# Designs tried in a protein design run: designed miniproteins, single chains, continued (4). Part 83

Each design is a single chain, and the fold is of that chain. pLDDT is the mean over its residues in the fold that is shown.

## One batch from the design tools (miniprotein)

Design m15067
Fold by ESMFold2-Fast:
Structure m15067 (fold): chain A 86 residues (1-86)
Amino acid sequence: SAEDYYNKGLEYYEKGEYEKAIEYFDKAIELDPNYYKAYYNRGKALFELELYELAITYYELALKLNPNYEEAKENLEKVKEKLKEK
């Protein structure tokens, strides 16, 4: 299921295997394109890989699906500040 792939992505994220986490979040999104948490956590993995512009895109996609998702708003601001530093 989409949730099973999402949970597998979280497992790899927690292990610091960010590219592997992204593969599983992408599988979750393929099964459920409205899975806003998968977009959000894919953005977090991209942030850890220092792919900040892509992280912004995925946080914005999560917020498009769920505009009240506070964690995505907070991390969107955090990554925008990182782009100003680089």
Scores: mean pLDDT 89

Design m15068
Fold by ESMFold2-Fast:
Structure m15068 (fold): chain A 93 residues (1-93)
Amino acid sequence: SMRERFEDLFLTVRAQKTLSDFPSLSEEEQLVFALSIIRRLPEEVKFELFEKFLSGEMSLPEIIEEAIEYAKKHGLLTPEEEKQLREILELVK
């Protein structure tokens, strides 16, 4: 419920503000934003990424990178969102 509340709050803030405010968010809120992009992926893709993460085949940074690339390829991600997510990815590497 706490993660869902942060995700809903972040989606509301993002809808009302520009991504220029994003760097002012906490590490937890930045992670929730990254997870919100993963949540936009088809269920089958999310499941495959989750399985690879649990098996140790892919690290969290690699999962986030693959999610960004998929979202970009399928028009689920704006250029500004990609830039912010890439900045978060560098922080978790």
Scores: mean pLDDT 66

Design m15069
Fold by ESMFold2-Fast:
Structure m15069 (fold): chain A 84 residues (1-84)
Amino acid sequence: SRAAEAAERAARAAAEDIKAGRVPVEKGTAAAIAAIGAAAGARLGLPAEEVARSAQSAADAARAGGGERAARAAEEAARAAAEE
C-alpha cells in the first residue's frame, strides 16, 4: 500500500530527527506514534478517509516539532490514502 509505505517513511524520518537532535524527543515520539498508527490503519484496511485523517495528524505533529521531512512523508501518506 502506498499509504502504508509513506506512513512508515514518516515514522522513520521522525525517529531520525530524534537521533540527530533536530526535534525534541517527546515531539518526535508523538509524530512517530501518529505515523505508525496511520501505517497500521492502512495495512488493516481502515476506510481511506480515516487513514488520510490519521496521516494528516501525523504530519501536523511532525510539523509542530520542526520535523519537516517527517511531515512531508506523512502528507504523502494522506494523499496516497485519499487516492487509493
Scores: mean pLDDT 83

Design m15070
Fold by ESMFold2-Fast:
Structure m15070 (fold): chain A 55 residues (1-55)
Amino acid sequence: TWENLKLQALEAIRNSEDKELAIRSMVALARKQGLSEEQIRELEELMREEREKLE
């Protein structure tokens, strides 16, 4: 589900050594799965905001 994907994205950013790669990988996965551009943008923004909180 979309909610599960968002949770996976947050865990990926929290646990990844390469946070830039984690963001790009999740965005690529979402695009490949046919998510809307709005959902992809929301996912990327969510991960970038979480990254800022971890600084």
Scores: mean pLDDT 82

Design m15071
Fold by ESMFold2-Fast:
Structure m15071 (fold): chain A 67 residues (1-67)
Amino acid sequence: SAEEEYEKGLELYKQGKYEEAAEYFERAIELDPNFTKAWLELAKVYAELGKIEEAQKAYEKGLSIKP
């Protein structure tokens, strides 16, 4: 599920495994594109990886989800 992929991403993020964490957050949003928390965590991990433009886009996407 999207929640399971998200939780795995959080665990990897806590371990400093940012590239792997990004993969799991990306899977979470593929399963649920309206999963705001996954977009925001993806933005954080992209920022840690120095992917500033990708981080900005993920933040904007997460903030735009309003249902």
Scores: mean pLDDT 84

Design m15072
Fold by ESMFold2-Fast:
Structure m15072 (fold): chain A 86 residues (1-86)
Amino acid sequence: APSEEELELEVEKALILIQLAVGMIDPNASPEIKEVLRELGDAVLKLTDLETVRKARIGLQNALKIPDPEKQLEALRKLLEEVRKA
């Protein structure tokens, strides 16, 4: 049976993937934003450390709160680079 930590890891990943999916189907999101969200999904699936996944979720939530599309895209690209380095 999975440990509580393994279940928390899967829950944190699932929460990120749901947020990314919602962003990718948003008709107001640019193609560039949708592509970065897709790439973030691929990168998040490779993460194995709970703390890293939690930081990625917080980073995603913060980026999605940015009302300016160009600044949101910059924040999402920075988050993608941070996730890929982990």
Scores: mean pLDDT 85

Design m15073
Fold by ESMFold2-Fast:
Structure m15073 (fold): chain A 75 residues (1-75)
Amino acid sequence: MEEAEELFKKGMELESEGIKAMREQDYQRAKELFEEAVELYEKALEISPSPRFELALQRAKANLELAKKAIEKEK
């Protein structure tokens, strides 16, 4: 339980940094941060299946797709 919570907390910190990078239009950094958050949420979910972790994973994946689309539009 504590290990899954630590992974989840780290994922939330990286996701927050990714959102900041999106606001700064650093889409490449945002993509990297959201990719790391996705990995951490997936690991947390493997340890402890939880709706909270599942929702965070889906949110991070959605943010990752937004960052990828923003990179494609920058040219």
Scores: mean pLDDT 85

Design m15074
Fold by ESMFold2-Fast:
Structure m15074 (fold): chain A 73 residues (1-73)
Amino acid sequence: SMMEEEIERALEEARRFAELAKKEKDPRKATGYWLAAIGHLYQAILLAKKAGDEAAVERAIALGEELGLGIRL
């Protein structure tokens, strides 16, 4: 479904921005990338909750822990 595609896209963007942040040597740019990663991760959680997709919520939380973001719901 379109919602499943949006959830997957948000998770991919969260991971992509976290990778950019880890490789970025400019602290201001790195912070911007981390904020983008957090934003996309929250979007994925909200979309997953709206869809009633508990497995996707769990995947998003696990990604947050993997990325060191410490997100709690």
Scores: mean pLDDT 85

Design m15075
Fold by ESMFold2-Fast:
Structure m15075 (fold): chain A 81 residues (1-81)
Amino acid sequence: AVAGVIALLNKAAALLAAGDDAAALAALAVAVAIAAAAGLADAAAVLASALAQITAAIAAGNTAAAIAAVSSAIANLSALA
């Protein structure tokens, strides 16, 4: 479950780098839903925080900050696995 969530975060980072913010946010929403459905409370909390940071960075036009937030979420989730 955590590995699948990390794969979706890597996809979201690639989509952000490509400028597809809508597809990146959709991939992140799927990752949050998977973590919540699997009962991974700590992973779901990390993802919810990351989604808020990424959404704020996108709203500010700061793609580098959005990608950095995804990378931080991947590191935090890897520590939980």
Scores: mean pLDDT 79

Design m15076
Fold by ESMFold2-Fast:
Structure m15076 (fold): chain A 73 residues (1-73)
Amino acid sequence: MAIDVDGDGVITREEFVGYLTEVAGLPREKAEELFDFLDKDGDGVITREELAEGLKSLGAVLTDAQLDALFGP
């Protein structure tokens, strides 16, 4: 299911942390550390592009279909 509940192509800190803690079973502290790494601007949201670029820097690449699954339509 998409974690972007606003459907505007951004993920808030709360949406991202909630998804990782509820779905992936990560501790909240680790989910927040990952969000802070991806949120280069410190504005409390990550865009589809920031997520893709952040994961690429970790040696992971998401396809457009995988990003659509996270952010929704």
Scores: mean pLDDT 65

Design m15077
Fold by ESMFold2-Fast:
Structure m15077 (fold): chain A 75 residues (1-75)
Amino acid sequence: MQLEELREKAAKTKSFEEALDISAEIMRLLGVDPDIVEETRELERAYLEGTMNSDFISRLLERRKAREAAKAAAA
């Protein structure tokens, strides 16, 4: 329930900084790695600037998968 409330606040905010802060908080609650939180900030900035495209999102997801594989290989 709290995640949906934070998502609603993000959708209603007109502040770029507030939107990024709320998104980062959601990511932390989901237990996401700090590197992924930073990537999400970059994604949201691109979205707000109108420069986000499908290739950008696809690359972001591939980077997450690569990090998980790297951790497995390092173990």
Scores: mean pLDDT 68

Design m15078
Fold by ESMFold2-Fast:
Structure m15078 (fold): chain A 71 residues (1-71)
Amino acid sequence: MTEEELKEFGKEAKERTLEAMKLLEEDPQKGQELLDEVRQEMNAASEEEAKAGLEGMNEGAQEFEKIKKEK
């Protein structure tokens, strides 16, 4: 995969993790299902994609904490 593809993969993981964290506040069951989907995608990915995805997930969780503090 190209470096651009890896960055896109990580960005998608970040966005989906952020959505899952937000959904977890409103509907814990649905939020957990979405978060598990993201984790399953990481498990099926190549080593390079999994690394980019994990970084994205971490960034998504950190962005959610910032949003939560602003509310």
Scores: mean pLDDT 78

Design m15079
Fold by ESMFold2-Fast:
Structure m15079 (fold): chain A 63 residues (1-63)
Amino acid sequence: SEEAVKKLIEELGEPKEELLEEARKWVEELGVPEENREELTLFLAWAMEKKEEAEKRREEREK
């Protein structure tokens, strides 16, 4: 669903390329159907990005 993908990118922003590559690898290893691979890759990449963002915020609040 290209429409859903577009909306997610607009709401959450485009994930980092390195995280997209990592997520794509996971999705390929899981054998996900082609029609769902792009959406699942984006979800995984965003989840990874959120974890990194949380870690950075913890560092910033250490003072």
Scores: mean pLDDT 73

Design m15080
Fold by ESMFold2-Fast:
Structure m15080 (fold): chain A 71 residues (1-71)
Amino acid sequence: SAEEQARELLAQAVELAREGVRAAAEGDRERAARLFEEAGRLAAEAARVLGREEVAEQAEREGREAAELAA
């Protein structure tokens, strides 16, 4: 179902965001930036599967902002 697909995508996004925080803490700024951007992208995809376009746009923006802060 769409809900199952969205949950799987969101779980992946959360895991990537956690890896991004860890990479940032370790000083790997480039890896952290990539991970945060990818996490935002997957969270946006999850939101779009559920028809939540505004939530998707916010997830992408938050991912990019986190990536900029990490870089």
Scores: mean pLDDT 89

Design m15081
Fold by ESMFold2-Fast:
Formats: sequence, structure tokens, C-alpha cells
Structure m15081 (fold): chain A 74 residues (1-74)
Amino acid sequence: MEEAEKLIEEGEKAYKEGKYEEAVKLYREAIKAASDDKELQLRAMGNLVKALNALGKGKEAFEVLLEASKLHEE
């Protein structure tokens, strides 16, 4: 849990520095680390979508949005 929050913070720092590929990697690790925390997974997924869109990876961003929507309805 604390690990997932730390990964989100590191990803946000990378995003602010324009390191979008690094931010994507950190957010994906955060989602895995938050596997038992739905709200934290959704937070990391939102940040991942933002980073993927910054890279022009709209298809991957859309796939993450679909997973987040499915998780929210559970």
C-alpha cells in the first residue's frame, strides 16, 4: 500500500519533468502494488491515462480507461 503510493508520487515527479515513458512505467508498477486497494488502483490508472495521452498513446489510454470503468463498477 505505502509502496503503491510512493510509486504514484515518483510517477508524478517524472511526469512533471517530461519523462512520460518513466511515468508510465512507475504508474503500471503502482497499479500492480495496489492490487488489493481499489481506490489506489483507480488513482494510479487515472495518472497512467494522463501520461499515455502525453505520449500520444491514445489506444493504450483508452484500454486503461475501460479497465478502470470495469473496476469501479465492481
Scores: mean pLDDT 82

Design m15082
Fold by ESMFold2-Fast:
Structure m15082 (fold): chain A 113 residues (1-113)
Amino acid sequence: DAAEAELRAVAEEVVRLVREGRLDEAVELLARYLVERMEVPEERARAVAELLVEGLVALRDEAAFDAFVARLIAANGVAPAIAARIRADLRAATSDAEVLALLLPYAAAVADV
């Protein structure tokens, strides 16, 4: 699927920019993708991109990432059984890009400007 391949490519580039400390560029790239390909309004797309980049930065510290995921789950109003599944999927992720893709729908649902 071309859309799935495009999302993977964007996620990999966002991860690269975050690892290089180029956080503003990572936010801009991800926000542009959300506006142009997912039809998210610009202001909301930026909020979603900022939240996802915060999550990627938190991946460098287990406690910080656990706290980030807990806040995101709470904001989504997710039932405990579903929260446990999200945490299991995140632990099974083999790359930071996969983590971004897994977090994207939850960030998109709760990001407010």
Scores: mean pLDDT 80

Design m15083
Fold by ESMFold2-Fast:
Structure m15083 (fold): chain A 86 residues (1-86)
Amino acid sequence: MDEDIKLGIAEILLAVGNLSMEKGDYEGAVKLYEKAIEILRSLPDSPEVRRLLAEAYRNLAKAYEQLGDTEKASEYKAEADRVEAA
């Protein structure tokens, strides 16, 4: 099903984004996490989608912290907390 393929793509994008974080490519990590979030937000709401969204938002916040964008970091940390609370 297309949804299962999209979920798999989002998981791969998160994994590659995490690798970019480990390599110090924070701008590359941001792009990968944003793409994963876009895909996840296009999927029907489920516990798995919410878990991956929260992970993506937390990691995106960490990437922005490394880039010195404290406002974006705070914003995405709040989004992660909001998704986990739902």
Scores: mean pLDDT 86

Design m15084
Fold by ESMFold2-Fast:
Structure m15084 (fold): chain A 85 residues (1-85)
Amino acid sequence: SAAKQEVILLESEVSLLMMQANVAIKYNADSAYVQQLIQRIEERLKKAREALERNKDNPEYAAQLQEMIERLEEALEELRRHLAS
């Protein structure tokens, strides 16, 4: 289904961004890279929220999308704190 493909693609994109965020924090990446990563996470957060609204009547996809949103929000908070230091 189209909904299934959307969730699969978003999960892949979110997984890559989470890996990039973890590596950036671990190796103290420069502020320009961290700012670019924040923008990419904000874009995926918007897409995940829109996907959640479209799939709210599908409990399995809604749960997966909600987990993605929570992961993205946590990563944004961590990266923003890193920049503020």
Scores: mean pLDDT 88

Design m15085
Fold by ESMFold2-Fast:
Structure m15085 (fold): chain A 89 residues (1-89)
Amino acid sequence: KEIEELIKKLEELLKKIKNEEDKKKIEEAIEYLKKALETEDEEEQIEYLEKAAEYLNKSKDPEAKKLALEVEIIIGIRLLERGVRKVTS
């Protein structure tokens, strides 16, 4: 659900962006977030989330950078959960 909400926020942001380079980077981030939702592989999901955050951080838009931080928080939580499973397995 968190990833779906991020996609919605980015699609709304995309409607307001005038800079073509920023639009392209946000569109790439949206595509990677969609791939993260479609994969059942936890490692692939983390990789797609990392790519989405990279593209958002390459944007000069402050709202895109803020949404990149939200993606990075999700990555951190997922990595922490994976670490706990490795210790308890």
Scores: mean pLDDT 80

Design m15086
Fold by ESMFold2-Fast:
Structure m15086 (fold): chain A 67 residues (1-67)
Amino acid sequence: MSLDVRSPEQLLRDGRELAEKAKELRDVDPSKAASYYTAAGIIAAAADFVGHTETAREIRELAREAA
């Protein structure tokens, strides 16, 4: 099996951090903000693939609010 290295708590923490960083950068560096939004989306997709659907949903919500 591929890596099963992150708990749902770690994935949520990572996704939240990325979304917050994107939100902070949106008015300063929109290009970097877009990269952080994309990274948050990737973390959400990873959570969903592992079966942590609720965690994935929360990360996607945070990313959308930060956009």
Scores: mean pLDDT 76

Design m15087
Fold by ESMFold2-Fast:
Parts: structure tokens; C-alpha cells; sequence
Structure m15087 (fold): chain A 74 residues (1-74)
């Protein structure tokens, strides 16, 4: 379901944001704010949209730092 997909993606985003914050402390506040914005969405479709936007942002930050989401999650 969309609810299950959004929940699984949010769990992955929390792990990615934590890993990114450890390696890029200057990005920690923005990463936390983006995860919190996903958690604040009560509608499952809006939560999924916010989660996908957060995932794209986190991936771009990882790439700008010379790494990747998959490498940070290993």
C-alpha cells in the first residue's frame, strides 16, 4: 500500500539523514528538518511525495560530498 511504502521510505530516509549528518555536520539541521516535514504529513500521498523530495535532496548532498546514498547506507 501507499502507507506501507511511505513508512518504509521514511525509515530509510531517517537512516540516510543520520549517516549524512555524521559525515556532513553542516547539513544535519536541513536533513533533520526535511525528515520532520515528511513525518508531519498526515495524508499518505503527501507523505510519500515529501519523502521522495527528501530522498532526492539527501542523495544530491551525498553526491556533492563525493559519496552516494547506497555507500552511506552500507
Amino acid sequence: SIEELADRLLAALRRLAAALSERLPDAAAEAAARVAAVEAQKDPVERLKAALEAAVWLQRQAEAAGTSASELMA
Scores: mean pLDDT 81

Design m15088
Fold by ESMFold2-Fast:
Parts: sequence; C-alpha cells; structure tokens
Structure m15088 (fold): chain A 97 residues (1-97)
Amino acid sequence: MSEAERLLIAANTLALVGLTQLDFGDVEGAISAFEGAAQLAKRAAELTSGKARDLYTQAANDFEKAAEYARSGDLEKAKEYALQAIRDTNAAGEALK
C-alpha cells in the first residue's frame, strides 16, 4: 500500500469520527476532525499526480468546507461536504490502481 493510500484511509477514518461527533452534538470535535482530514488529503495530493492528485485536492477542499459549515452551524451542509470528500478520496484510491 502506498503512502498516499495510507493517508487516504486515515483521512476517511477521521472524517467518519467527525460525522459521528456531529451526530452526538460535539461540533468542536467534528470541526477538528474535518480539518485534520483535510490536511491528510492535502498531503496525499502532494504525493500523487494526475487524476488522483485532482481528486485528493477536491477531497481536501470539501473537508475544509465541512469544517466551515460546522463552524457556522449548518450541520446538514457539513455532513454533505464530508460525505462528498469521502467519495472523492475513495475515487482517488481507485485512480491510483
């Protein structure tokens, strides 16, 4: 497994933690989790090229938006962007094969 794939798994795991924290009302925990997931996705983008890089970059942007919406109190949009970011990271993982 590549370093980019390990970072993908870590980012997705952290995003799932963030989604769970939103469901339990821990908005600050969710923000930290989504910001962490964005940093891991950015790191994966730096280690890749082409389609995989574009997808990891999009995932990082979507995780950042999830954190921003959670901070503004729009928890529905925060969940939408976090789920989109998870889809983008999974697509990036497929593009690495």
Scores: mean pLDDT 86

Design m15089
Fold by ESMFold2-Fast:
Structure m15089 (fold): chain A 70 residues (1-70)
Amino acid sequence: SPELEKAVKASRDAAREAGTKAGLTDEQIERVAKGSVNAVRQLLDAGVPAEEAIKIGEKGATQYSYQLAD
């Protein structure tokens, strides 16, 4: 759906921003983005609103990015 596509894009964008700020390589950012997208898709499938699912995915992407940077 268009809503799912927007949520997926927002999750990828958030992961790229978080990964870039954490100093990750493009390869590491892609790994974070994939994880965030999968998490958001699962939340949307479970009936979580898109805005909330995106926020949860963004927080997860940030935490995972800093974990990989350490």
Scores: mean pLDDT 80

Design m15090
Fold by ESMFold2-Fast:
Structure m15090 (fold): chain A 79 residues (1-79)
Amino acid sequence: MEVEIVIEFPTEFDAELAGALLAIYASSLGGEVEIEFSGKELRITVRGLSPEDAKEFVAMAKKIAENTGGKVVSIEVRE
């Protein structure tokens, strides 16, 4: 599966930190990771996840957003 998540953070530092943490987590699940930053906005795309790991990744991204005052702009899960 492919997961694309866009999150807007309070600061560019929060976006960079969240991006690093999510990239490490996705890689630990065996996913291939692409990250794009646009100021305070993080776009992360993860490919090669199982359906279960995709759900866990989305849950982790939501937790990181919630804990950092980030706003989830979009979540898309594709086959």
Scores: mean pLDDT 85

Design m15091
Fold by ESMFold2-Fast:
Structure m15091 (fold): chain A 92 residues (1-92)
Amino acid sequence: MERAVEFLLAAMDEAKRQGGRVRVEAEGSRVTVTLEGLDVTSIIGLALRAIGLGLDGVPVEVRIEGDTLTITFEGLSEEEIARILAHAEALA
């Protein structure tokens, strides 16, 4: 799931670049990343990239609510989840 990890890290970086907020939640092999305060172009671009990963067979769910983008990936290792959580904490 390296592509999913790299994508989530880049998405979190983009949200912070826009002065937005990042929240990460982990449950088993599932990670949910919530990005708040994104412009419409970034929401569309990131959502399409996540959908692209889904079309390539990566289990992914995407939700859009106003300026908030929520991305959920399943099938991640404990090490991959720890890397995502550490990155989110560094951006806090």
Scores: mean pLDDT 83

Design m15092
Fold by ESMFold2-Fast:
Structure m15092 (fold): chain A 80 residues (1-80)
Amino acid sequence: MTLKINFDDGNTITIDFEPTDTVLTIYNKIKNELEKKYNVTLPDLPGTIFSNVIKLLLKSKLSEIDISTSLEELIGYLKR
């Protein structure tokens, strides 16, 4: 499965994950790409809302998930 995040600045991050991955594993993949690309620091643990949404996505039969967001909105979302 692939999560593609399109930022309003024209940048894109692609996260590859398996249905057997944990929410924490997926969060750490997103965290690592954001910290590397934007030189930001994210919390060690994801927020509850993020965790619940990822659990729903892992139950999806979709091979590819594409979302559009700003960096600020994504960081806020990851913390909630």
Scores: mean pLDDT 78

Design m15093
Fold by ESMFold2-Fast:
Structure m15093 (fold): chain A 86 residues (1-86)
Amino acid sequence: SDLLEAIGLILRAIGLILEAERVLAKADPADPLVRRARELLREARRLLQQAVDALKQGNYREARRLAERAVRLAEEALRLGREALA
């Protein structure tokens, strides 16, 4: 079901964004990795909002695609944030 998949991905994206922000809060804001991670998180949040809007409109396939993209960007941001702390 595109609806259930979209909901699952939206929740995953939210969780990853929150974890990435928690990690980045401990890192040096001047670190290029942190700056890149924050750029990715801004794009992930924009895509997440678009996914939620698509879900509200009943466009479950579009919501799923947008949420998948948000998850990928949030995962990359989390990876970069963890590298900045290593």
Scores: mean pLDDT 92

Design m15094
Fold by ESMFold2-Fast:
Structure m15094 (fold): chain A 96 residues (1-96)
Amino acid sequence: SKELLLRQIALLLRLIGLYLELKKLNPDNKELHELAEELLRLAREALKLGELGLEALEVALEYAEKALEAAKAGRIEEAIELLKKGIEAVKELLAK
């Protein structure tokens, strides 16, 4: 339980870091910011869900990392689609 919570906090902090880097690279892209904020919001909601919350955080982090890589390469539309897929995947997990 305590180890699970510490793991969830570590993943959330990493996700926050990726969110801030995405915003810094794309300061004027409102859609990208809103999608990244929604993914982060869902990840925060997942913290109270134990093992399911850990799975949701890991999925959110995977899509956020892929989106940041796409954004760094200038593939902004790909980054947007990756964030949308991440949001859908996290929502499906949280609906269990």
Scores: mean pLDDT 85

Design m15095
Fold by ESMFold2-Fast:
Structure m15095 (fold): chain A 62 residues (1-62)
Amino acid sequence: SAELEREIDEAMVLMYIGIGNILKSQGKYEEAREMYEEAARLAEEAGLPELAREAREKAEEA
């Protein structure tokens, strides 16, 4: 269902954000940015504008 697909997409986006956060905590800023940018791309394609904005903000800060 569309609801289940959205939950899976949200989980995937959050996974990439989480990986980015871990990389940033290790001082791996370039790799963290790549993860946040991938999260933003996935969120956009999934129609999740709030998560896309959050991921973009994190990429800019890394």
Scores: mean pLDDT 86

Design m15096
Fold by ESMFold2-Fast:
Structure m15096 (fold): chain A 80 residues (1-80)
Amino acid sequence: EEFYEEAKRAAEAGDVEKALNYAKKLMQSGDYEKAKEIYEKIIEIDPNNVEAYFMLSYAYEKLGDKEKALEYRKKAQELN
């Protein structure tokens, strides 16, 4: 139902895997702003999470912020 609320609860609990799964569902449903917020929370609690940086880059690309998309893509590549 409300993927954003589930994603926020998972991120606040430190459940990175669950937060990533709900954020991906937000991306699939076109809720790019909400997905972006969840991926940003994930990198705050797990700053070496390569997947979160790639997905955050993709969310920024979908929102039209190409400069931030490139920034997070570079961070993901540096961690990989």
Scores: mean pLDDT 84

Design m15098
Fold by ESMFold2-Fast:
Structure m15098 (fold): chain A 69 residues (1-69)
Amino acid sequence: SLDELLEKEREAFRAYLDEHFTPQQRAAGLAALDEVLEEARSQGRPLRDTLVNKALEELKKKIEELKKK
């Protein structure tokens, strides 16, 4: 199902964040991912490369902003 696919994508991204980022950065990253996942759910479509890439770009932007503070 779509929900099962989105849950797997979220957990994979969480694992990536756990390996490479601080707890604060992980929280910001998951929040950004959850926004994109909610949009995907509301549209009834799986998370595609375009959405994944946009989520990752937005996540990287937010993490860089946190690093500057």
Scores: mean pLDDT 72

Design m15099
Fold by ESMFold2-Fast:
Structure m15099 (fold): chain A 63 residues (1-63)
Amino acid sequence: SDAEKSAEAAKKAAEEGDAAAAGTAGYQMRLVSGNEEYGRKAAQAAADGDAKAAAEYAILGAK
């Protein structure tokens, strides 16, 4: 689904070390899946510079 594709984009961004891109993809996943909590957690992790955590929250929210 679109939520899973957004989570996959967040994972790829994290593998490239791009925390901002990972957080943006996680936030977009929230808009598609409706999972507001994990979308916000992904954005917060990205703001903290933690690209890996941002991607992990995006993946959890896409389920």
Scores: mean pLDDT 75

Design m15100
Fold by ESMFold2-Fast:
Structure m15100 (fold): chain A 64 residues (1-64)
Amino acid sequence: DVEKMRQEAETLVFQAELYFRIGDLEKAREYLRRAREIMERVPVSEDIRERLRRLERELEEALR
């Protein structure tokens, strides 16, 4: 079900953002990766894609 996969991707991005905010970078990376895997198979809103891309950049900066 494409809609269920889309909702799962949105939830995973939201959870990744929360983990990043509390400083759990490893969990943030794990949830972000899972969201990306779903998003490669189903279309999601531009908002969710932008949030994923922004969080990926922030994680790269935080891990260097």
Scores: mean pLDDT 85

Design m15101
Fold by ESMFold2-Fast:
Structure m15101 (fold): chain A 59 residues (1-59)
Amino acid sequence: EDLKKKGEKEIFEELTKLVKESVQRIRATKDPSAALTIEQLKKVRNELKKKMEEEIKKL
């Protein structure tokens, strides 16, 4: 499936998964410069989580 046909819910699910994987990978490097990237990813994840929680409440 391509992104053109995916719904917003599917995109959020895929993006949240990618963010989690990226955060875990960055934390594993133990690189001090990774702290800023982790903080940015954390903010993106929190926004996605908020939107996904609203969708889950509909289920």
Scores: mean pLDDT 64

Design m15102
Fold by ESMFold2-Fast:
Order: structure tokens, then sequence, then C-alpha cells
Structure m15102 (fold): chain A 67 residues (1-67)
């Protein structure tokens, strides 16, 4: 699914930044409980995901970049 493909991109990016999969999963789970509004994304699979998932992903992605 687009959501699963986007999650794999997220986890791969987290690993490249030295963030553990456990921490990356925690960030995504927290964002899914309180998602931000959907925004246009440079991540292609995300365009096919639900607006709620898009908002959650964008929030988790911004938190990941701050680590």
Amino acid sequence: SPEEEAKEIFFTSAEALGVSREKAEELLEKALKDPAPAKPSSIRPLERASPKFQGAFNKAWEELKKL
C-alpha cells in the first residue's frame, strides 16, 4: 500500500540519520495519534495515501530531521 511504502522510506531515512527503527516507529506512532494538516510532499508514495496519514507522516518527518 502507499502507506507501507511511505513507512519504509521513513524508516530507511531514519536509519541513514543514525536513528533506531524503534525510535522512528515511536515518532510515526505519536504523529498518527495527533496528525498535522496534509501538505504537498516531495515523497511520491505519500501522494496516494489518506490525508490523515499524509499529515502524520509530515509531522514525524519534521521531528526526524530535528534529531
Scores: mean pLDDT 73

